Designed miniproteins, single chains. Designs and how they scored, part 62

Each design is a single chain, and the fold is of that chain. pLDDT is the mean over its residues in the fold that is shown.

## One batch from the design tools (miniprotein)

Design m2144
Fold by ESMFold2-Fast:
Parts: C-alpha cells; structure tokens; sequence
Structure m2144 (fold): chain A 89 residues (1-89)
C-alpha cells in the first residue's frame, strides 16, 4: 500500500521547504502534487519511485498565509494506489 509523509520547514527568508517521502510494498512510479486549500492552488512536485523523497522550495508572496498543505500521491498499476496527507502549519 502506498504511504505519503509530508514535512514543512519555514526558512529564514519566509519561503517553505516541503519534503514528501514515499513508501510502498511495490516499486512504482508515483506522481506527487501539493494542494493548498486556503488558496485553491495545485502545484505539481514531480515523480519519484516508492522509497524516494521529493523536496520543493516554495516562494510565497508576503501577503499570502498558508495554514495547511495537502500532499497527494498517485501510482498506476494493477490496482491504482493513492495516498494523501494534510499538514497544519
């Protein structure tokens, strides 16, 4: 089963470093997106294999406050595997 873990670090310049860790029982290529419920934005992070980690640094406008981030991960195979995690900031 696919599992996604999300961590977020606020950098001194006000940007956010987002790290997404992917785990699963089968080796699969996984597509990852970040969803921002506060703004309705969706950002692609990229693709990685199960067992890998993706990191993305986000530059936010000074007036934009993000209270939560959702990571969505999806892999294709014999059974479509999906995982989501939401982090409150």
Amino acid sequence: MLKVELSVEQLPDGSLRVTVKLTGEKNAEVQVWLLFPDTGQVLPVGSAMTGETLTKTLQLPPEVKVSRITAYAAAAGELVQRATVTLEL
Scores: mean pLDDT 73

Design m2145
Fold by ESMFold2-Fast:
Structure m2145 (fold): chain A 97 residues (1-97)
Amino acid sequence: SVLEAALEFGREAALAEGAEEELIEAAVRGAEEKVRPLVEKLREEGKESTAKLAAWLAGLGAAEAAVAARSPEEAYRLGREAAERAYEAALAIDKRL
């Protein structure tokens, strides 16, 4: 799925930046738990392009969370917050189209 590809890309990007594996997994888990139901909702509404954008932005946000975090708990929290911002950004872009 696009979400799985986006999250895997985020893992690879964070690893390339030297993030610790434990922080990467926590950030990705936080992002996935938050963004998955939102992406599913967008698909149910017929907004497939917006759903794809939200997924890719969440993957990128998870990578940034993993790099910025200093603990798994912080990585998880930042990953969730990044996913929420990704969803809001995707909606804002959709409104301009």
Scores: mean pLDDT 89

Design m2146
Fold by ESMFold2-Fast:
Structure m2146 (fold): chain A 57 residues (1-57)
Amino acid sequence: SHAEADKLEREALNAAARGDLARAREIVRQAYEDGLLSEAQARGLLEAADLLHASRA
């Protein structure tokens, strides 16, 4: 559902923002495999997570 996808997107970005890139990637991978995210959405979230992590040094 949209609500589940939105929740997982927030959890993934929050994990990346606190420096837990491995957790962020795992959340996105699981959501993609569960059919909650398209391939394009999963790719966009992984790129956003990498940028958030990189911006922390």
Scores: mean pLDDT 81

Design m2147
Fold by ESMFold2-Fast:
Structure m2147 (fold): chain A 75 residues (1-75)
Amino acid sequence: MTFEQELEEAEEALAAAAEASATARLLLEAARLALEGKEEEAYELLLKALVENSDAETQKRAQEMLENKKYYPEE
């Protein structure tokens, strides 16, 4: 095996770890937006995180809320 193949495998493993942490970053960003009073943006970002990383029933509910925007109140 070449050193280049070993390096490529290590880079793929790091990319997978970064992908796993991307969901955590979405959840943290949603919490930050909520604390700043941007509740609509926070809620949308939270629902996107749930669509990617939840059970099938929760994903379906999150997708429905995103598509229908029923969580956005109007004045």
Scores: mean pLDDT 64

Design m2148
Fold by ESMFold2-Fast:
Structure m2148 (fold): chain A 112 residues (1-112)
Amino acid sequence: PALGTLSGATTVAEGETLTLTATFAVPLPADARVAWARAAPGGVGQGLSVNNGTPAEGARPNFTSSVSGNTATLTINNVTAEDSGAYTAVASDADGNVLAVSNPLLVTVVPA
């Protein structure tokens, strides 16, 4: 798969908004899906959402996601300690073929 670059705040205060942007090295087709995952510190990955803001099973419904061109944005409102972890974005076509994968970005939520 092609590479993606994940950028955003690596430290965010509890109660603030976290915004992460993944920029993929390939243009995404109109029917592409971007899946966001968070791996808890030292733990297993948990799916957060796909494009159009649908949360994955077990994820908190406090986030939205969008895709525009070759970029995907994840916004998490009112962050808590549960939002700490390594974030990754994966772009796939409508058939589930992986087009691009971002590098992981470690985010730490700190007390305000």
Scores: mean pLDDT 72

Design m2149
Fold by ESMFold2-Fast:
Structure m2149 (fold): chain A 92 residues (1-92)
Amino acid sequence: MEEEERRRIAEEILREVERILEEKLERGLATPLEAREILRMVRETLERLLEAGASPSKLREAGRRILEIVRDVSKSLSEIREELERILEEVL
């Protein structure tokens, strides 16, 4: 089912985000509070995309952009939030 594929893609994206945040925490590039907030924002973004009926290809595109944002060590929490909202606007 397409629903199973969409959920699997979202779960894969979330797992990659968790891994990136874990690496940042180990390297002292993020605090535990920042990591928790970023993970929460990403989870909410993925949930909204799933509820809006985003296709597997749209989810993969959103996931690529989310991973780029989370990997960027120069991004503030407010910048990450703005980028995630922009992704939602573009794929809805």
Scores: mean pLDDT 83

Design m2150
Fold by ESMFold2-Fast:
Structure m2150 (fold): chain A 57 residues (1-57)
Amino acid sequence: EADKLIREADLSDDLEVQLENYRKALEILSKQPVTDETIGKEFLVRLRIKEVERRLA
């Protein structure tokens, strides 16, 4: 679910598609119970979003 969206974003060469999929993954992660795994994934996804936003700027 969230992992699928992260994978799709990582494999995409389209910055807009990457951003959309990372944002959707973040929304899913924010609705899941807080665990060490979800905290780590959320941090990584937020980092990826910032990297893509920087490239689009």
Scores: mean pLDDT 79

Design m2151
Fold by ESMFold2-Fast:
Structure m2151 (fold): chain A 66 residues (1-66)
Amino acid sequence: MSELGRIYRDLLEKALAGELPYTSPALPRGVAGALAQALNARLEPRGLVAEVVGEEPNYRVVVRRA
């Protein structure tokens, strides 16, 4: 899914560049959760965290320092 892949890559690139906090566009809860899990696998060793914020129907993933 190219749109989700684009959002994942943008968040990862901005986080690694130190442009924090960085927030995704609005996403469904399940998609936001999956994105946060994928990001955390890459970010946790670097002392960064991706978290799901917001409420139904508009969830977002925020990348920040842990």
Scores: mean pLDDT 77

Design m2152
Fold by ESMFold2-Fast:
Structure m2152 (fold): chain A 85 residues (1-85)
Amino acid sequence: MEEKVKEALKKIKEGLKLAESEDEETFRKGAELAIEGIRTLLELFPSPRLKELLELAEKGLENNDKELVLKAAEETLRLIEEVSL
């Protein structure tokens, strides 16, 4: 469990960094990485909030909406950090 959580968080963090790019291709790659990480966390910890955040990230990627992707990734990281306290 710990290794899968760690890899998911790493993907979200790397995805978030890439999604901040002004380059559309780099943004798309970042969004896909963040979505993979959020999806993995949702599989490990089924939660209505994680499902909502995954849907926001997927919608952001579909609509090329950088702000939605960044918001979903940041909120996912905060949620996991809060649960770890």
Scores: mean pLDDT 82

Design m2153
Fold by ESMFold2-Fast:
Structure m2153 (fold): chain A 89 residues (1-89)
Amino acid sequence: SREERARAALKALSDELGVEIELTPEMLKGLQEAIDLGEKALKNKDVSKLTGEERFGLRVLYFAAQALGDTETLEKAKKLLEEIEKRAS
C-alpha cells in the first residue's frame, strides 16, 4: 500500500542517516503524496518532463523500494534518477 511504502521510505532514510525519525501524521501524508508522484514519474520515463515534486517523489519511491526489497521498482527509479543527474550536469 502507499502507506506501507511511505513508512518503509522513512525507515530507510532513518537507517541511512543513522538517526531515529519520528513519523508524524503530517509526514506520513506528505510521504504518501510523494510516492504517488514518484509512481507517476515512473510512467512518464521522460526525465525532461518531470516536475521538481515528481523528482522528489522518485527519491522517496527509491527508498521505499530499497527498504521493501522491491527490486523492479528500485531499478526503474534508480535509472531515472541517474538520467536526471546526468542531464543536470
Scores: mean pLDDT 78

Design m2154
Fold by ESMFold2-Fast:
Structure m2154 (fold): chain A 74 residues (1-74)
Amino acid sequence: SLEELKKKAKEILEEMRKRGHLPESLYDEIIEGLEKAKSEEEFKKLLKDVADTLYSQGLITPEEYEKLKEVIEE
Protein backbone atom coordinates (compact mmCIF):
# COMPACT_ATOMS: atom_id res chain seq x y z
CA SER A 1 0.00 0.00 0.00
CA LEU A 2 1.01 3.66 -0.34
CA GLU A 3 1.09 3.97 3.48
CA GLU A 4 3.47 0.97 3.81
CA LEU A 5 5.77 2.36 1.07
CA LYS A 6 5.86 5.77 2.81
CA LYS A 7 6.62 4.10 6.16
CA LYS A 8 9.49 2.03 4.68
CA ALA A 9 11.05 5.03 2.92
CA LYS A 10 10.80 7.17 6.09
CA GLU A 11 12.53 4.47 8.17
CA ILE A 12 15.44 4.30 5.68
CA LEU A 13 15.74 8.11 5.37
CA GLU A 14 15.56 8.52 9.18
CA GLU A 15 18.49 6.07 9.57
CA MET A 16 20.47 8.15 7.04
CA ARG A 17 19.67 11.31 9.02
CA LYS A 18 20.73 9.62 12.30
CA ARG A 19 24.03 8.53 10.70
CA GLY A 20 24.69 12.15 9.68
CA HIS A 21 24.50 11.37 5.94
CA LEU A 22 21.40 13.54 5.43
CA PRO A 23 21.26 17.07 6.88
CA GLU A 24 18.05 17.60 8.90
CA SER A 25 16.83 20.39 6.55
CA LEU A 26 17.25 18.14 3.48
CA TYR A 27 15.57 15.24 5.33
CA ASP A 28 12.55 17.49 6.14
CA GLU A 29 12.32 18.67 2.50
CA ILE A 30 12.45 15.08 1.16
CA ILE A 31 9.81 13.81 3.63
CA GLU A 32 7.49 16.76 2.81
CA GLY A 33 7.82 16.03 -0.93
CA LEU A 34 7.20 12.29 -0.53
CA GLU A 35 4.13 12.88 1.70
CA LYS A 36 2.47 14.84 -1.16
CA ALA A 37 2.33 11.66 -3.33
CA LYS A 38 -1.28 10.47 -3.81
CA SER A 39 -0.55 7.13 -5.55
CA GLU A 40 2.02 4.32 -5.37
CA GLU A 41 3.17 5.19 -8.93
CA GLU A 42 3.71 8.88 -8.04
CA PHE A 43 5.46 7.90 -4.78
CA LYS A 44 7.83 5.45 -6.52
CA LYS A 45 8.77 8.06 -9.16
CA LEU A 46 9.48 10.68 -6.46
CA LEU A 47 11.48 8.23 -4.34
CA LYS A 48 13.50 7.11 -7.39
CA ASP A 49 14.39 10.74 -8.20
CA VAL A 50 15.39 11.31 -4.54
CA ALA A 51 17.49 8.12 -4.38
CA ASP A 52 19.22 8.81 -7.73
CA THR A 53 19.98 12.43 -6.76
CA LEU A 54 21.34 11.59 -3.29
CA TYR A 55 23.53 8.80 -4.67
CA SER A 56 24.83 10.83 -7.66
CA GLN A 57 25.80 13.67 -5.26
CA GLY A 58 27.71 11.21 -3.02
CA LEU A 59 25.46 11.90 -0.01
CA ILE A 60 24.48 8.24 0.56
CA THR A 61 26.30 4.92 0.40
CA PRO A 62 25.67 2.18 -2.22
CA GLU A 63 24.00 0.14 0.58
CA GLU A 64 21.62 3.02 1.43
CA TYR A 65 20.85 3.55 -2.27
CA GLU A 66 19.96 -0.17 -2.66
CA LYS A 67 17.64 0.01 0.40
CA LEU A 68 15.71 2.90 -1.21
CA LYS A 69 15.55 1.01 -4.53
CA GLU A 70 14.07 -2.03 -2.75
CA VAL A 71 11.12 0.16 -1.65
CA ILE A 72 10.62 1.29 -5.28
CA GLU A 73 10.70 -2.34 -6.55
CA GLU A 74 8.04 -3.45 -3.99
Scores: mean pLDDT 84

Design m2155
Fold by ESMFold2-Fast:
Structure m2155 (fold): chain A 80 residues (1-80)
Amino acid sequence: GVEEALEKAIQALKEGNIDEAIRYFEEAVRLARADPSLPEEVLKTAEVALQYAKDGDYETAIRFAEEALELVRKAREQAA
C-alpha cells in the first residue's frame, strides 16, 4: 500500500538509491491517487516529496515523505 511504498522510498533515499526511491515515490503517488479512503492531503504531500526527490533535495523529500506516512497512519486509525 501507500505506507509500504513511502517507507521503501525513504529507505532507498537514505541508502543513496535515488532511482529506486523515485520509483517508490511514484508508486506511493499512484496508490494514494487510487485510494478514496485517504485524505487529499496524503496525495498532495506525497507529490511534494516526489518533486523534491527529483530535484535532488533528498532531506526535504524524506521530511515530506515522513509527513505523508503520519497522515496515512492517522487516517487509518480514525477510519477504524
Scores: mean pLDDT 85

Design m2156
Fold by ESMFold2-Fast:
Structure m2156 (fold): chain A 89 residues (1-89)
Amino acid sequence: SLGDAEVVREKLKEKLLEEYEKHKDDPEVKEWAERLGPIAATIAYLLQTVEGVDRETAEQIALLYAKGIETGDSSYLDQAAELYEKAKE
């Protein structure tokens, strides 16, 4: 149901903001957060540090994920997934 999707989206936002609080004092995360917001900054940080994605690709993927989360539009999430798969090649 639509209500279930909204609940999942809100919980994901909460988890990403909690993760942001852990890393917000990192200078690279601060720079990303100032330009892209805390959700995209956190996703970019995790893609770079956990997944080994390069900075520019991590930023692009993070922006698409953040747009998907904010709008609920799955096409942004699909675009993010495609870039992520290419980054892992």
Scores: mean pLDDT 81

Design m2157
Fold by ESMFold2-Fast:
Structure m2157 (fold): chain A 69 residues (1-69)
Amino acid sequence: VPELTPEEIEAAGRAFLAYRRAVKEKGLTPEEMREILERWRAGMSDEEIAEWLGIPVEDVRILRRIMER
């Protein structure tokens, strides 16, 4: 399993907080969050997810790397 650098771990933490904040602000239900994760796995681009969630694409890329584990 690829090990994250300290900088990547810190960035991952920030990305996760941004994601959680976006989910809360949009009022997403668990079902809607599941649907988004399914679309993410089905090939939705990082840029599309970033636009939809309102977070930086760099944060989306970090979250994808974590969720692929």
Scores: mean pLDDT 70

Design m2158
Fold by ESMFold2-Fast:
Structure m2158 (fold): chain A 61 residues (1-61)
Amino acid sequence: MPSLEELIAEVLANATNPEALAAAIARLSQHLREHHADDEAAQQRAKEAVHRALEIQASAA
């Protein structure tokens, strides 16, 4: 099972690949719901990574 850090790194690594980015975000979101629902710091780090990846993706659209 990947760690939170690995899932965040996967989102950022796939920022320029729309299908891989969507899959990485889905895995990260599921992990947060299951393991970090009450962890605001973990949710904030994940949100920042997703926003950065989506900003890169939006620039490519």
Scores: mean pLDDT 80

Design m2159
Fold by ESMFold2-Fast:
Structure m2159 (fold): chain A 63 residues (1-63)
Amino acid sequence: SLEEELSKILNARSARRVADFLRRTPNALEILATLSPEEIANLLSLSLEDAKKVREYAREKLA
């Protein structure tokens, strides 16, 4: 599942927040790939380190 994939890089709570965002938001991967780590951290209530991981995840999925 998407949550299981994200749980490889995030804790369960953060993985659920990111998975929810990806499901409800059109062009979510493009948005996450474009935003700064600070913007992602604020948007999804993540640490800066987790926000960097999410950004890399989005960029890899778009490549």
Scores: mean pLDDT 88

Design m2160
Fold by ESMFold2-Fast:
Structure m2160 (fold): chain A 75 residues (1-75)
Amino acid sequence: KLVVKTLEELLNSLEIRQYKSSDAEPVYDSYSKEQFKDGEYYYASKVPGSPFRVHIKDIENVAKLPEVVDPKVYP
């Protein structure tokens, strides 16, 4: 299970990616539930296959979430 207590720990488990609409299935923000637009940058889990995707602006809010989270939804 991936559990993070601080923004720094969260960021260490994530990488920045750019969404490209031409070659990808629709990607949704795991926090806001909004669809990413072409060219937008987001944080994604370094774990292959993780559904975790969060817009850069929302990451500080995600770091404030309770420690008890569903690992299938959040890393």
Scores: mean pLDDT 65

Design m2161
Fold by ESMFold2-Fast:
Structure m2161 (fold): chain A 62 residues (1-62)
Amino acid sequence: HMLTEEEREILRAMGEVMDALSAGAPKEEVLALIDRTIELAEKAGNEKLVETARRMKARVEA
């Protein structure tokens, strides 16, 4: 797949979330990064990426 500029930005934000999780960052910090990822996906109008980011948030909150 060729990524759009918006999709690339969202995937970069998701990468930051995964890096924070791997580094053992506080749950509060991880949730803030996920919320930013959701905002980027919503602004891009990509409902599938919004759903993916929201599932990440649910996983972290569980």
Scores: mean pLDDT 79

Design m2162
Fold by ESMFold2-Fast:
Structure m2162 (fold): chain A 93 residues (1-93)
Amino acid sequence: TTLTVTVSLRKEGDKLIATAQVTVAGPTSTVAVELYANINGEKKHMASHAGLKEGETVTITFTVPASEFESVTLVATDYDTGLTKTATASYQP
């Protein structure tokens, strides 16, 4: 099983657009995805997805003021294999 985990940030004016993506390759049905952001000094749980299967892709997008954004962390865990992959992107104004 292979997990491809990516996070990208794009600045649009005074806003940041974060795009988080997990793609699953190989025989699993128990991949869970958690997305966290540090915004204005606070860790926020932004999104979760459970039951991601072989061949599936989940994409999560959110927008936040660039002045408040510190980092985003995407965590994907395959509970069949114990494989965990993380991607982090940080921004400093």
Scores: mean pLDDT 80

Design m2163
Fold by ESMFold2-Fast:
Structure m2163 (fold): chain A 73 residues (1-73)
Amino acid sequence: AGERAREAGYREAVKAGGGLGNELAGALKAARETVGKGDIDAFNEGMREAMEQGGDSLTVAERAAEAMGRSAA
């Protein structure tokens, strides 16, 4: 379940970020390199949740990092 929600969230994130295919991918890669030495699963979950709520790539990366921090704490 949630296939449409994932697609909608991803499209909203891309739309909010303004022409971001490559920029979103780059920002998410950089965020993983910075945060992902911890819990990769928590990072992926936070990223998915942030994308579902929309926002630009920086906001998505920040929300993912916060979710990982909460999971680890």
Scores: mean pLDDT 52

Design m2164
Fold by ESMFold2-Fast:
Structure m2164 (fold): chain A 85 residues (1-85)
Amino acid sequence: KLEAIREFTKIMHELDKEFSKEISKLSPEDQKEFVEKYRKMKAETLKKFSELLEQGKPLDEIVEEFKKNAEKIRQTMKEFVEKKK
């Protein structure tokens, strides 16, 4: 249980750090769009996580699903920044 919580916290911190680095490369107009996209993806991922917890899914499975979603978010952020170069 504690290891799963630690892993979620680590993944979220890593995503937030990546977001902070990437947003600084964008114009003010693009920063607003980037923030909204990130917030939406993050909120959807957290909602899905809460639903899986309520369904009594094993924490290990929930962590793996969360890692996969986090990687998709990271890729989406990088693609957005690359497109705006």
Scores: mean pLDDT 80

Design m2165
Fold by ESMFold2-Fast:
Structure m2165 (fold): chain A 79 residues (1-79)
Amino acid sequence: SKAVEKIYMIGKMAIRRGNKALALAAADVLEELGDFETAAEIREQLANTPDMNEASEEEIEAAKKQLRSLVESLEALEG
């Protein structure tokens, strides 16, 4: 799925940029899309990045909302 690939790339970029909230949101959205393997890969990479500060639940939830909107837009374009 193009949506899965895009969210996975966003998650990897978020880890590189130090955005823990966006990386966690990407993993959660990948699980919602049924892609548990790529979600687990992002979570493992995040766990191996010790200098990242804790993300608040509010920040994660806001990021998830944005990513869900992106998924919906990408799926509409695949019509």
Scores: mean pLDDT 82

Design m2166
Fold by ESMFold2-Fast:
Parts: C-alpha cells; structure tokens; sequence
Structure m2166 (fold): chain A 83 residues (1-83)
C-alpha cells in the first residue's frame, strides 16, 4: 500500500513539476501573489492526477489517496483565502 501510494504521488508530482518551477520563479521575482496562484493551479492538477490513478489502485491504497486528496483540497482552500 505505502509503495503503491508513493508511486502514484511521485507520478502526480512529475505532472505538476513544470508549474511548480514557474511558481518558484514568480516567488523569486517578488511576485508572491502570482506564485500563490501558480501553486494553487499545481495543487488542483495534482488532485486530478491522483483521482485519475485511483481506479487502478488496491482498496487500501485508494483510501489513502482519497485522504491525500482531502488534505490537498483543504490546503488549496486555505491558500485561496490568502488571495
């Protein structure tokens, strides 16, 4: 279960890595609002990738991925409050 979850998380992270690099560049340029917007978009894409992978997982791994999605949704909600 843990290795299966880690594989799915690593794949989802790879999908959003270019967007996270753009967020980092915006932050380094002093554009914190743009960096936050890009990070929120990366989080939403990561959730989409995790949801897409869920049907191929064991029930235990699927449950853990659903918990991770809920955590990410809450963090995105909190980040949106800062805009």
Amino acid sequence: ADAEVQEVVDAAYAEVAPLLEEAKKAYEAGNEEEALRLAIEAGRRMIAALRAARPGLSPEAAAKVEELIAILEEEIRRAEELL
Scores: mean pLDDT 85

Design m2167
Fold by ESMFold2-Fast:
Structure m2167 (fold): chain A 85 residues (1-85)
Amino acid sequence: SERDKLRREANDLISEAYDAMLNDAPDEKIREIIERLRELAKRFESLGDLVLAERLRKIAESLEYYLRGDYSRASLVLQNYLRSL
């Protein structure tokens, strides 16, 4: 189904986001991932999947803090939302 396809895309992108943070990926790559996460969040929201949409937005927010060099806040945002999954 469309929803199952989007869930696989989301899981792959979340994995890619963690890999980027762990391996200190270039800013350009992190910005690309943020944009893709926000795009997927909109698609889940349009399907009524508000929980997954919010999850993706929080991961994007974490990456934005990481991009700014605020590693402590990046970690805090990530931990607070991913624990609820």
Scores: mean pLDDT 80

Design m2168
Fold by ESMFold2-Fast:
Structure m2168 (fold): chain A 77 residues (1-77)
Amino acid sequence: MVVRGTLYADNEEQAVKQVEEFATKALGEPVSVKRAVRDGDTVYYELLDSNGNLVGGAKIVPDGDKYKATVTVYVPD
């Protein structure tokens, strides 16, 4: 199953934390957020499970005075 979400935060650090909380809740186990690449104002992240397997991705972009995070989590069927 694929779970998607859009989150808003006051800064990039809070956005990363919200992505981690969203992905952990969606997967039902601890997820870590690994910074992958910055492309202009957009930062791309990899979502990893406790064994280091790729379980999703996220992108964070400035949106006015906030940060918008788009998250995708791949949940086993």
Scores: mean pLDDT 84

Design m2169
Fold by ESMFold2-Fast:
Order: C-alpha cells, then structure tokens, then sequence
Structure m2169 (fold): chain A 59 residues (1-59)
C-alpha cells in the first residue's frame, strides 16, 4: 500500500511524464493496491486517486 502510494506520487511529480503516462501510472498503482481509480487526466481525478491510495496506506 505505502509503496504504491509512493510510486503514484513519484509519477505525478515527474515533469518528464505526459498526463496520459501519469494516468496510467496512477491507475496501475491503484490496481496493485486494490482500490478503484476514476479514468481521466484532470488534476481532480489524480487527487481522488491519491486520496484513495493514502487511505489504504494509512489502514
């Protein structure tokens, strides 16, 4: 859980990645952590995925 959260944060903060690549990385991290992630490349969608990963990592 924590490793997937760290992976997602690293991908999101990487300026070399496109928004599509960030979406793919966040959805992969969510899938590996066992949480559902909404599809999309908006900041709102990315924040929602990170929040779900944080909840799983904390519990």
Amino acid sequence: AQDELDRAIYALMDPRLTLDQKEEALREAARRAGVEAPAGTSPDVFLETLERLREVAAK
Scores: mean pLDDT 79

Design m2170
Fold by ESMFold2-Fast:
Structure m2170 (fold): chain A 96 residues (1-96)
Amino acid sequence: SMEEFQKQAQENQKLMDQELDTNSKQVYGDTYYATADAITHMLLALENAHRGKTSVTVRPMVVTEENRDEAGRALGTDPAVYAGRTLEIEGGPLIP
């Protein structure tokens, strides 16, 4: 059971890594309004909040240039903060 648990954890991590890459490409396009670290922290926090639960619906986060720092701060504090919340990522070209 311990070896099976470790194998399942590795497979779940692989799926989360693939989902992170797919979501970054599809939601952000070629432009990022949030850092890759912020997205990683958000997905890890949502995974932790989902652990031991039967189902949790995850939606894209809403992060803009104006609120990116606030979003990053919230993501780094407590996984429970995301329970029942929705976030949307808006893509577009970087304005230099």
Scores: mean pLDDT 46

Design m2171
Fold by ESMFold2-Fast:
Structure m2171 (fold): chain A 95 residues (1-95)
Amino acid sequence: GLIDEEKFNKLPEKYQKLIEEAYKELAKLFGEGKSVDLEKFYEGIERGKKEGEEKLDEYFKELEEALKEYKENPDDQEKRDKLIYEFGKILGVIG
């Protein structure tokens, strides 16, 4: 899968739930045929791989903020792009 299950299961429950919620919202966007910037997703993954576990707590705070902003403005392309990018950073660390 996209996520290393061993690494995922070691995360605090609040972070596991945040990843699951972000994934659900992004899966809904794809299902509705809405544009998602895959370049931003891959940029996030590369950044997460480079910066590693030391940034993981910061990345979860950024993902939580991005998800909140997206829910308040779901038709805003910039908020969608930020959500996919921040989600990518988490996957870069734990994938």
Scores: mean pLDDT 81

Design m2172
Fold by ESMFold2-Fast:
Structure m2172 (fold): chain A 80 residues (1-80)
Amino acid sequence: TLEFLLEVREEVLKALKEMGLSEDAAETVYLIASLEVEYGIKFSDEELAQYAKEAGISVEKLKKGIELAKEIIEKKLKEK
């Protein structure tokens, strides 16, 4: 449902901001994580490095954010 999707997005963005990401960086991480979990899209290390640069964070921080976001999304999907 739309309500479920909005709730999952809110939880992810909150967690990402708590780990020190800006709103824009958190949105980028959420998009990447959702595409990987929902559509099986594979991002290369080169693509992740480009997104990290655009978001103004390290690639390591981007990868940690994606891992956290995926964990939250997968947990919420299993609880429905």
Scores: mean pLDDT 81

Design m2173
Fold by ESMFold2-Fast:
Parts: structure tokens; sequence; C-alpha cells
Structure m2173 (fold): chain A 62 residues (1-62)
């Protein structure tokens, strides 16, 4: 449970570096556990895709 919470915090931190509108959409989808919305935004935005990749790499270090 703690590991999952730490992973979500790392992802939120990466998403917060995006432009405010994009960051808000990615964080909302992450908090809702909506991976389909996350993947759709990442498919349409290179910046969102890169932030998601960075967050997942950091989560893998937990």
Amino acid sequence: MEKAAAGLELLRRQFSTLPPELAARMIAALDAGDSDTLNRIAAESPEAREALRRGLRETAKL
C-alpha cells in the first residue's frame, strides 16, 4: 500500500512539471486510476508521454 502511494506521488510530481492545463488533466486521470485517459493524453501529447515515462521509471526504483 505504501509503495503504491509513493509511486502515485512520483507520477504526480512529474505531471506537475507540464503546462498547467495538461498537468491538471494528467493528475486528475492518475488520481481516478483511469489508465485509458492517461494513455490517450500521452498518445496525443509528446510532453505528457515523456512525463509518464519518467514517472514510471522513477516508480520502478521503489
Scores: mean pLDDT 78

Design m2174
Fold by ESMFold2-Fast:
Order: structure tokens, then C-alpha cells, then sequence
Structure m2174 (fold): chain A 73 residues (1-73)
């Protein structure tokens, strides 16, 4: 289980990823996705494969959120 400090880091990275996607900054989005995978692997005890999958899922959710926001008034 992540500590409160690690949960804050995860939340910050997820927010940075969402902002990068919203701004069309693919390079920064890729960097934040990798940092999320690294954090999950190092501190949440996930395998490299599980950490990458979770980071991919976070990115997919962020992309869906951005698309939904673009269709809202």
C-alpha cells in the first residue's frame, strides 16, 4: 500500500499527465506515464509488466476525461 506521501506523488503525476494530454504534449505525457510506472513498480510492489499496465490504464482514463471535458460547455 502506498504511503500518504507516495499517494500525493501519484496524484500529482496523474494530474501532470492529464494536463500534458490536454495540452497535446505527447512527449511530457510519455514522461509522466513512465514516472507513474516507475513509482508503482518501486513503491507499490508491482512487477514491471503490472506497473506498465497500470500506467497505461491511468493514461487511458486521463485521455477519456480530456475527451469528455472537450464535449462539455
Amino acid sequence: MLTPEQQQQLSQLSQNLTDAIKNGDTKKADQYQQQLADLLQTHDGLTPEQAQQEADDIRDRSEALVKAGDNMP
Scores: mean pLDDT 78

Design m2175
Fold by ESMFold2-Fast:
Structure m2175 (fold): chain A 58 residues (1-58)
Amino acid sequence: SAAVQARLRAMVEAARRQAAFSEELAKKYGKEDPEQAALYRKVARSSRDLAAAGEAAL
């Protein structure tokens, strides 16, 4: 349905924004807190994977 597709598109966009934000945080904390930076990189990867899966389902 169109409503389901619209919701999925919104979720994909949210996942892409989360990935970009997490990548910026990883860059910001890179030297100061490597463990926190590594966590943000994992979040970014997971969010990118979610966005790609969502796009593939559209």
Scores: mean pLDDT 86

Design m2176
Fold by ESMFold2-Fast:
Formats: structure tokens, C-alpha cells, sequence
Structure m2176 (fold): chain A 105 residues (1-105)
């Protein structure tokens, strides 16, 4: 919880290096071109102990962006918020499937 609040502050300040340092301390690796929001989503997943790779996080961000018609950075902020609320991968995928069906109707 403390670290999730710190991550939120770093995102607000666009402190990419601060976010990269947190991910490195948590044992993750971040691609060079990742945005602050994308790094924060990955850090949130690592802190939640979800066992998700960086690739899986980026795939979830792309899917959310596509389904909701929003930017990848907005999708990353949304994903980080879902992780902060205690949602796991399966719960997030369920919500995305429901959203797809509603948008197709």
C-alpha cells in the first residue's frame, strides 16, 4: 500500500527513472521506451504478487486500449488502478470480456 502510493506520486511527476528503480528493486526488467504509466502498471502487478511478466502487462494494456478506445497510457493507468483495487489477472480478463460484449451490442 505504501509503495503503491509512492508509485502514484512518481507517475504524477513523470519520474520515469524513479519508477524504473522500483521495478528493478522488485526484480523486474523494463523496456527502454516504456512510459511512466506503463512502468507503474508493471510495478503495481509486481507488488500485488500476480506473477505477470512485462510482456503480459503490455498485452493487457494493449487489449484495454483497443476494447475501450483509449490511449495506451490511459489504459496503463486504468490497469494500475485495477491492481490497486486488488483485482487479479482472471478478474481483469473477465471484465474486459464483458466490456467487449457490451460494446459489440
Amino acid sequence: DELLREISELVRNKDVEGLREIVRRLGGEVREDASAEEIAAYAAALLAGLGLSEEEILELIEEIAKVLGISKDSAARFLAELFRQGLNKEEILEKLEEAKKELEA
Scores: mean pLDDT 78

Design m2177
Fold by ESMFold2-Fast:
Structure m2177 (fold): chain A 82 residues (1-82)
Amino acid sequence: MIEELRSLEPEELRRLKKEAEEEAERLKEEVKKAVEELKKSGKTKGKEVEKKAVETSAKGIEAAAHSFLAMELERILKEKEK
């Protein structure tokens, strides 16, 4: 996958990087809001809290994956633009 990304045109790499950065930021914001809601509720137990914790964790993992993709795309772009 990473090697395939290196074969892409610089314009396509910039577009993918921007999309990955925007998606990562959106997911990070959703995670922050979900964590803040859980803290404000004061709830420590229950299926609702567990479900929200799982959903929040999944979004956190997705945000990390998109951030990693954006970083790799940036490295490839800088290499091609040199």
Scores: mean pLDDT 75

Design m2178
Fold by ESMFold2-Fast:
Structure m2178 (fold): chain A 61 residues (1-61)
Amino acid sequence: MEEELEREIAEGIKLISVGVAKAVNPDLPEDVYKEIERKALETEDPLEATRIVKEMVDKAK
C-alpha cells in the first residue's frame, strides 16, 4: 500500500516539475518537453528528476 502511494507521489512530482517548467518557458517546443518528461520518468529519485528537468530546460533555452 505505502509503496504504491509513494510511486504515485513520485511520478506526480516528476510530471508537475515538467508542467511548471513548460509554464515558465512557453517558448520551448513541445518536443523538448517530451524528451525532458521521458528523462524525468526514467529517473528513479523524484528529487534527482526535478534536477534533471531544470538542467535540460536551461540547456534548451
Scores: mean pLDDT 77

Design m2179
Fold by ESMFold2-Fast:
Structure m2179 (fold): chain A 80 residues (1-80)
Amino acid sequence: MSKEEKIEIAKLVGDALKLNEKEMRALFAVVEAGVDDDKFVEGIAGLAKSRGKTYDDIPEEVKKKLPKEIREKLEKLLNE
């Protein structure tokens, strides 16, 4: 994924998880640091779990933007 795609996904996730401004800044900082797609999706899964959210709570728009392998990793992380 490009940095721009990760920022758009981060915005959609932030809205769905109702992240506050501090949590949104932390997520954007992870994207700016140039982490790989695996680290990015692990961060999303961690935030979702901290909010008691499941894979079904992730917006369909986010799922469509994720590469198949990364989407499958997110599903596994949130279903565990």
Scores: mean pLDDT 79

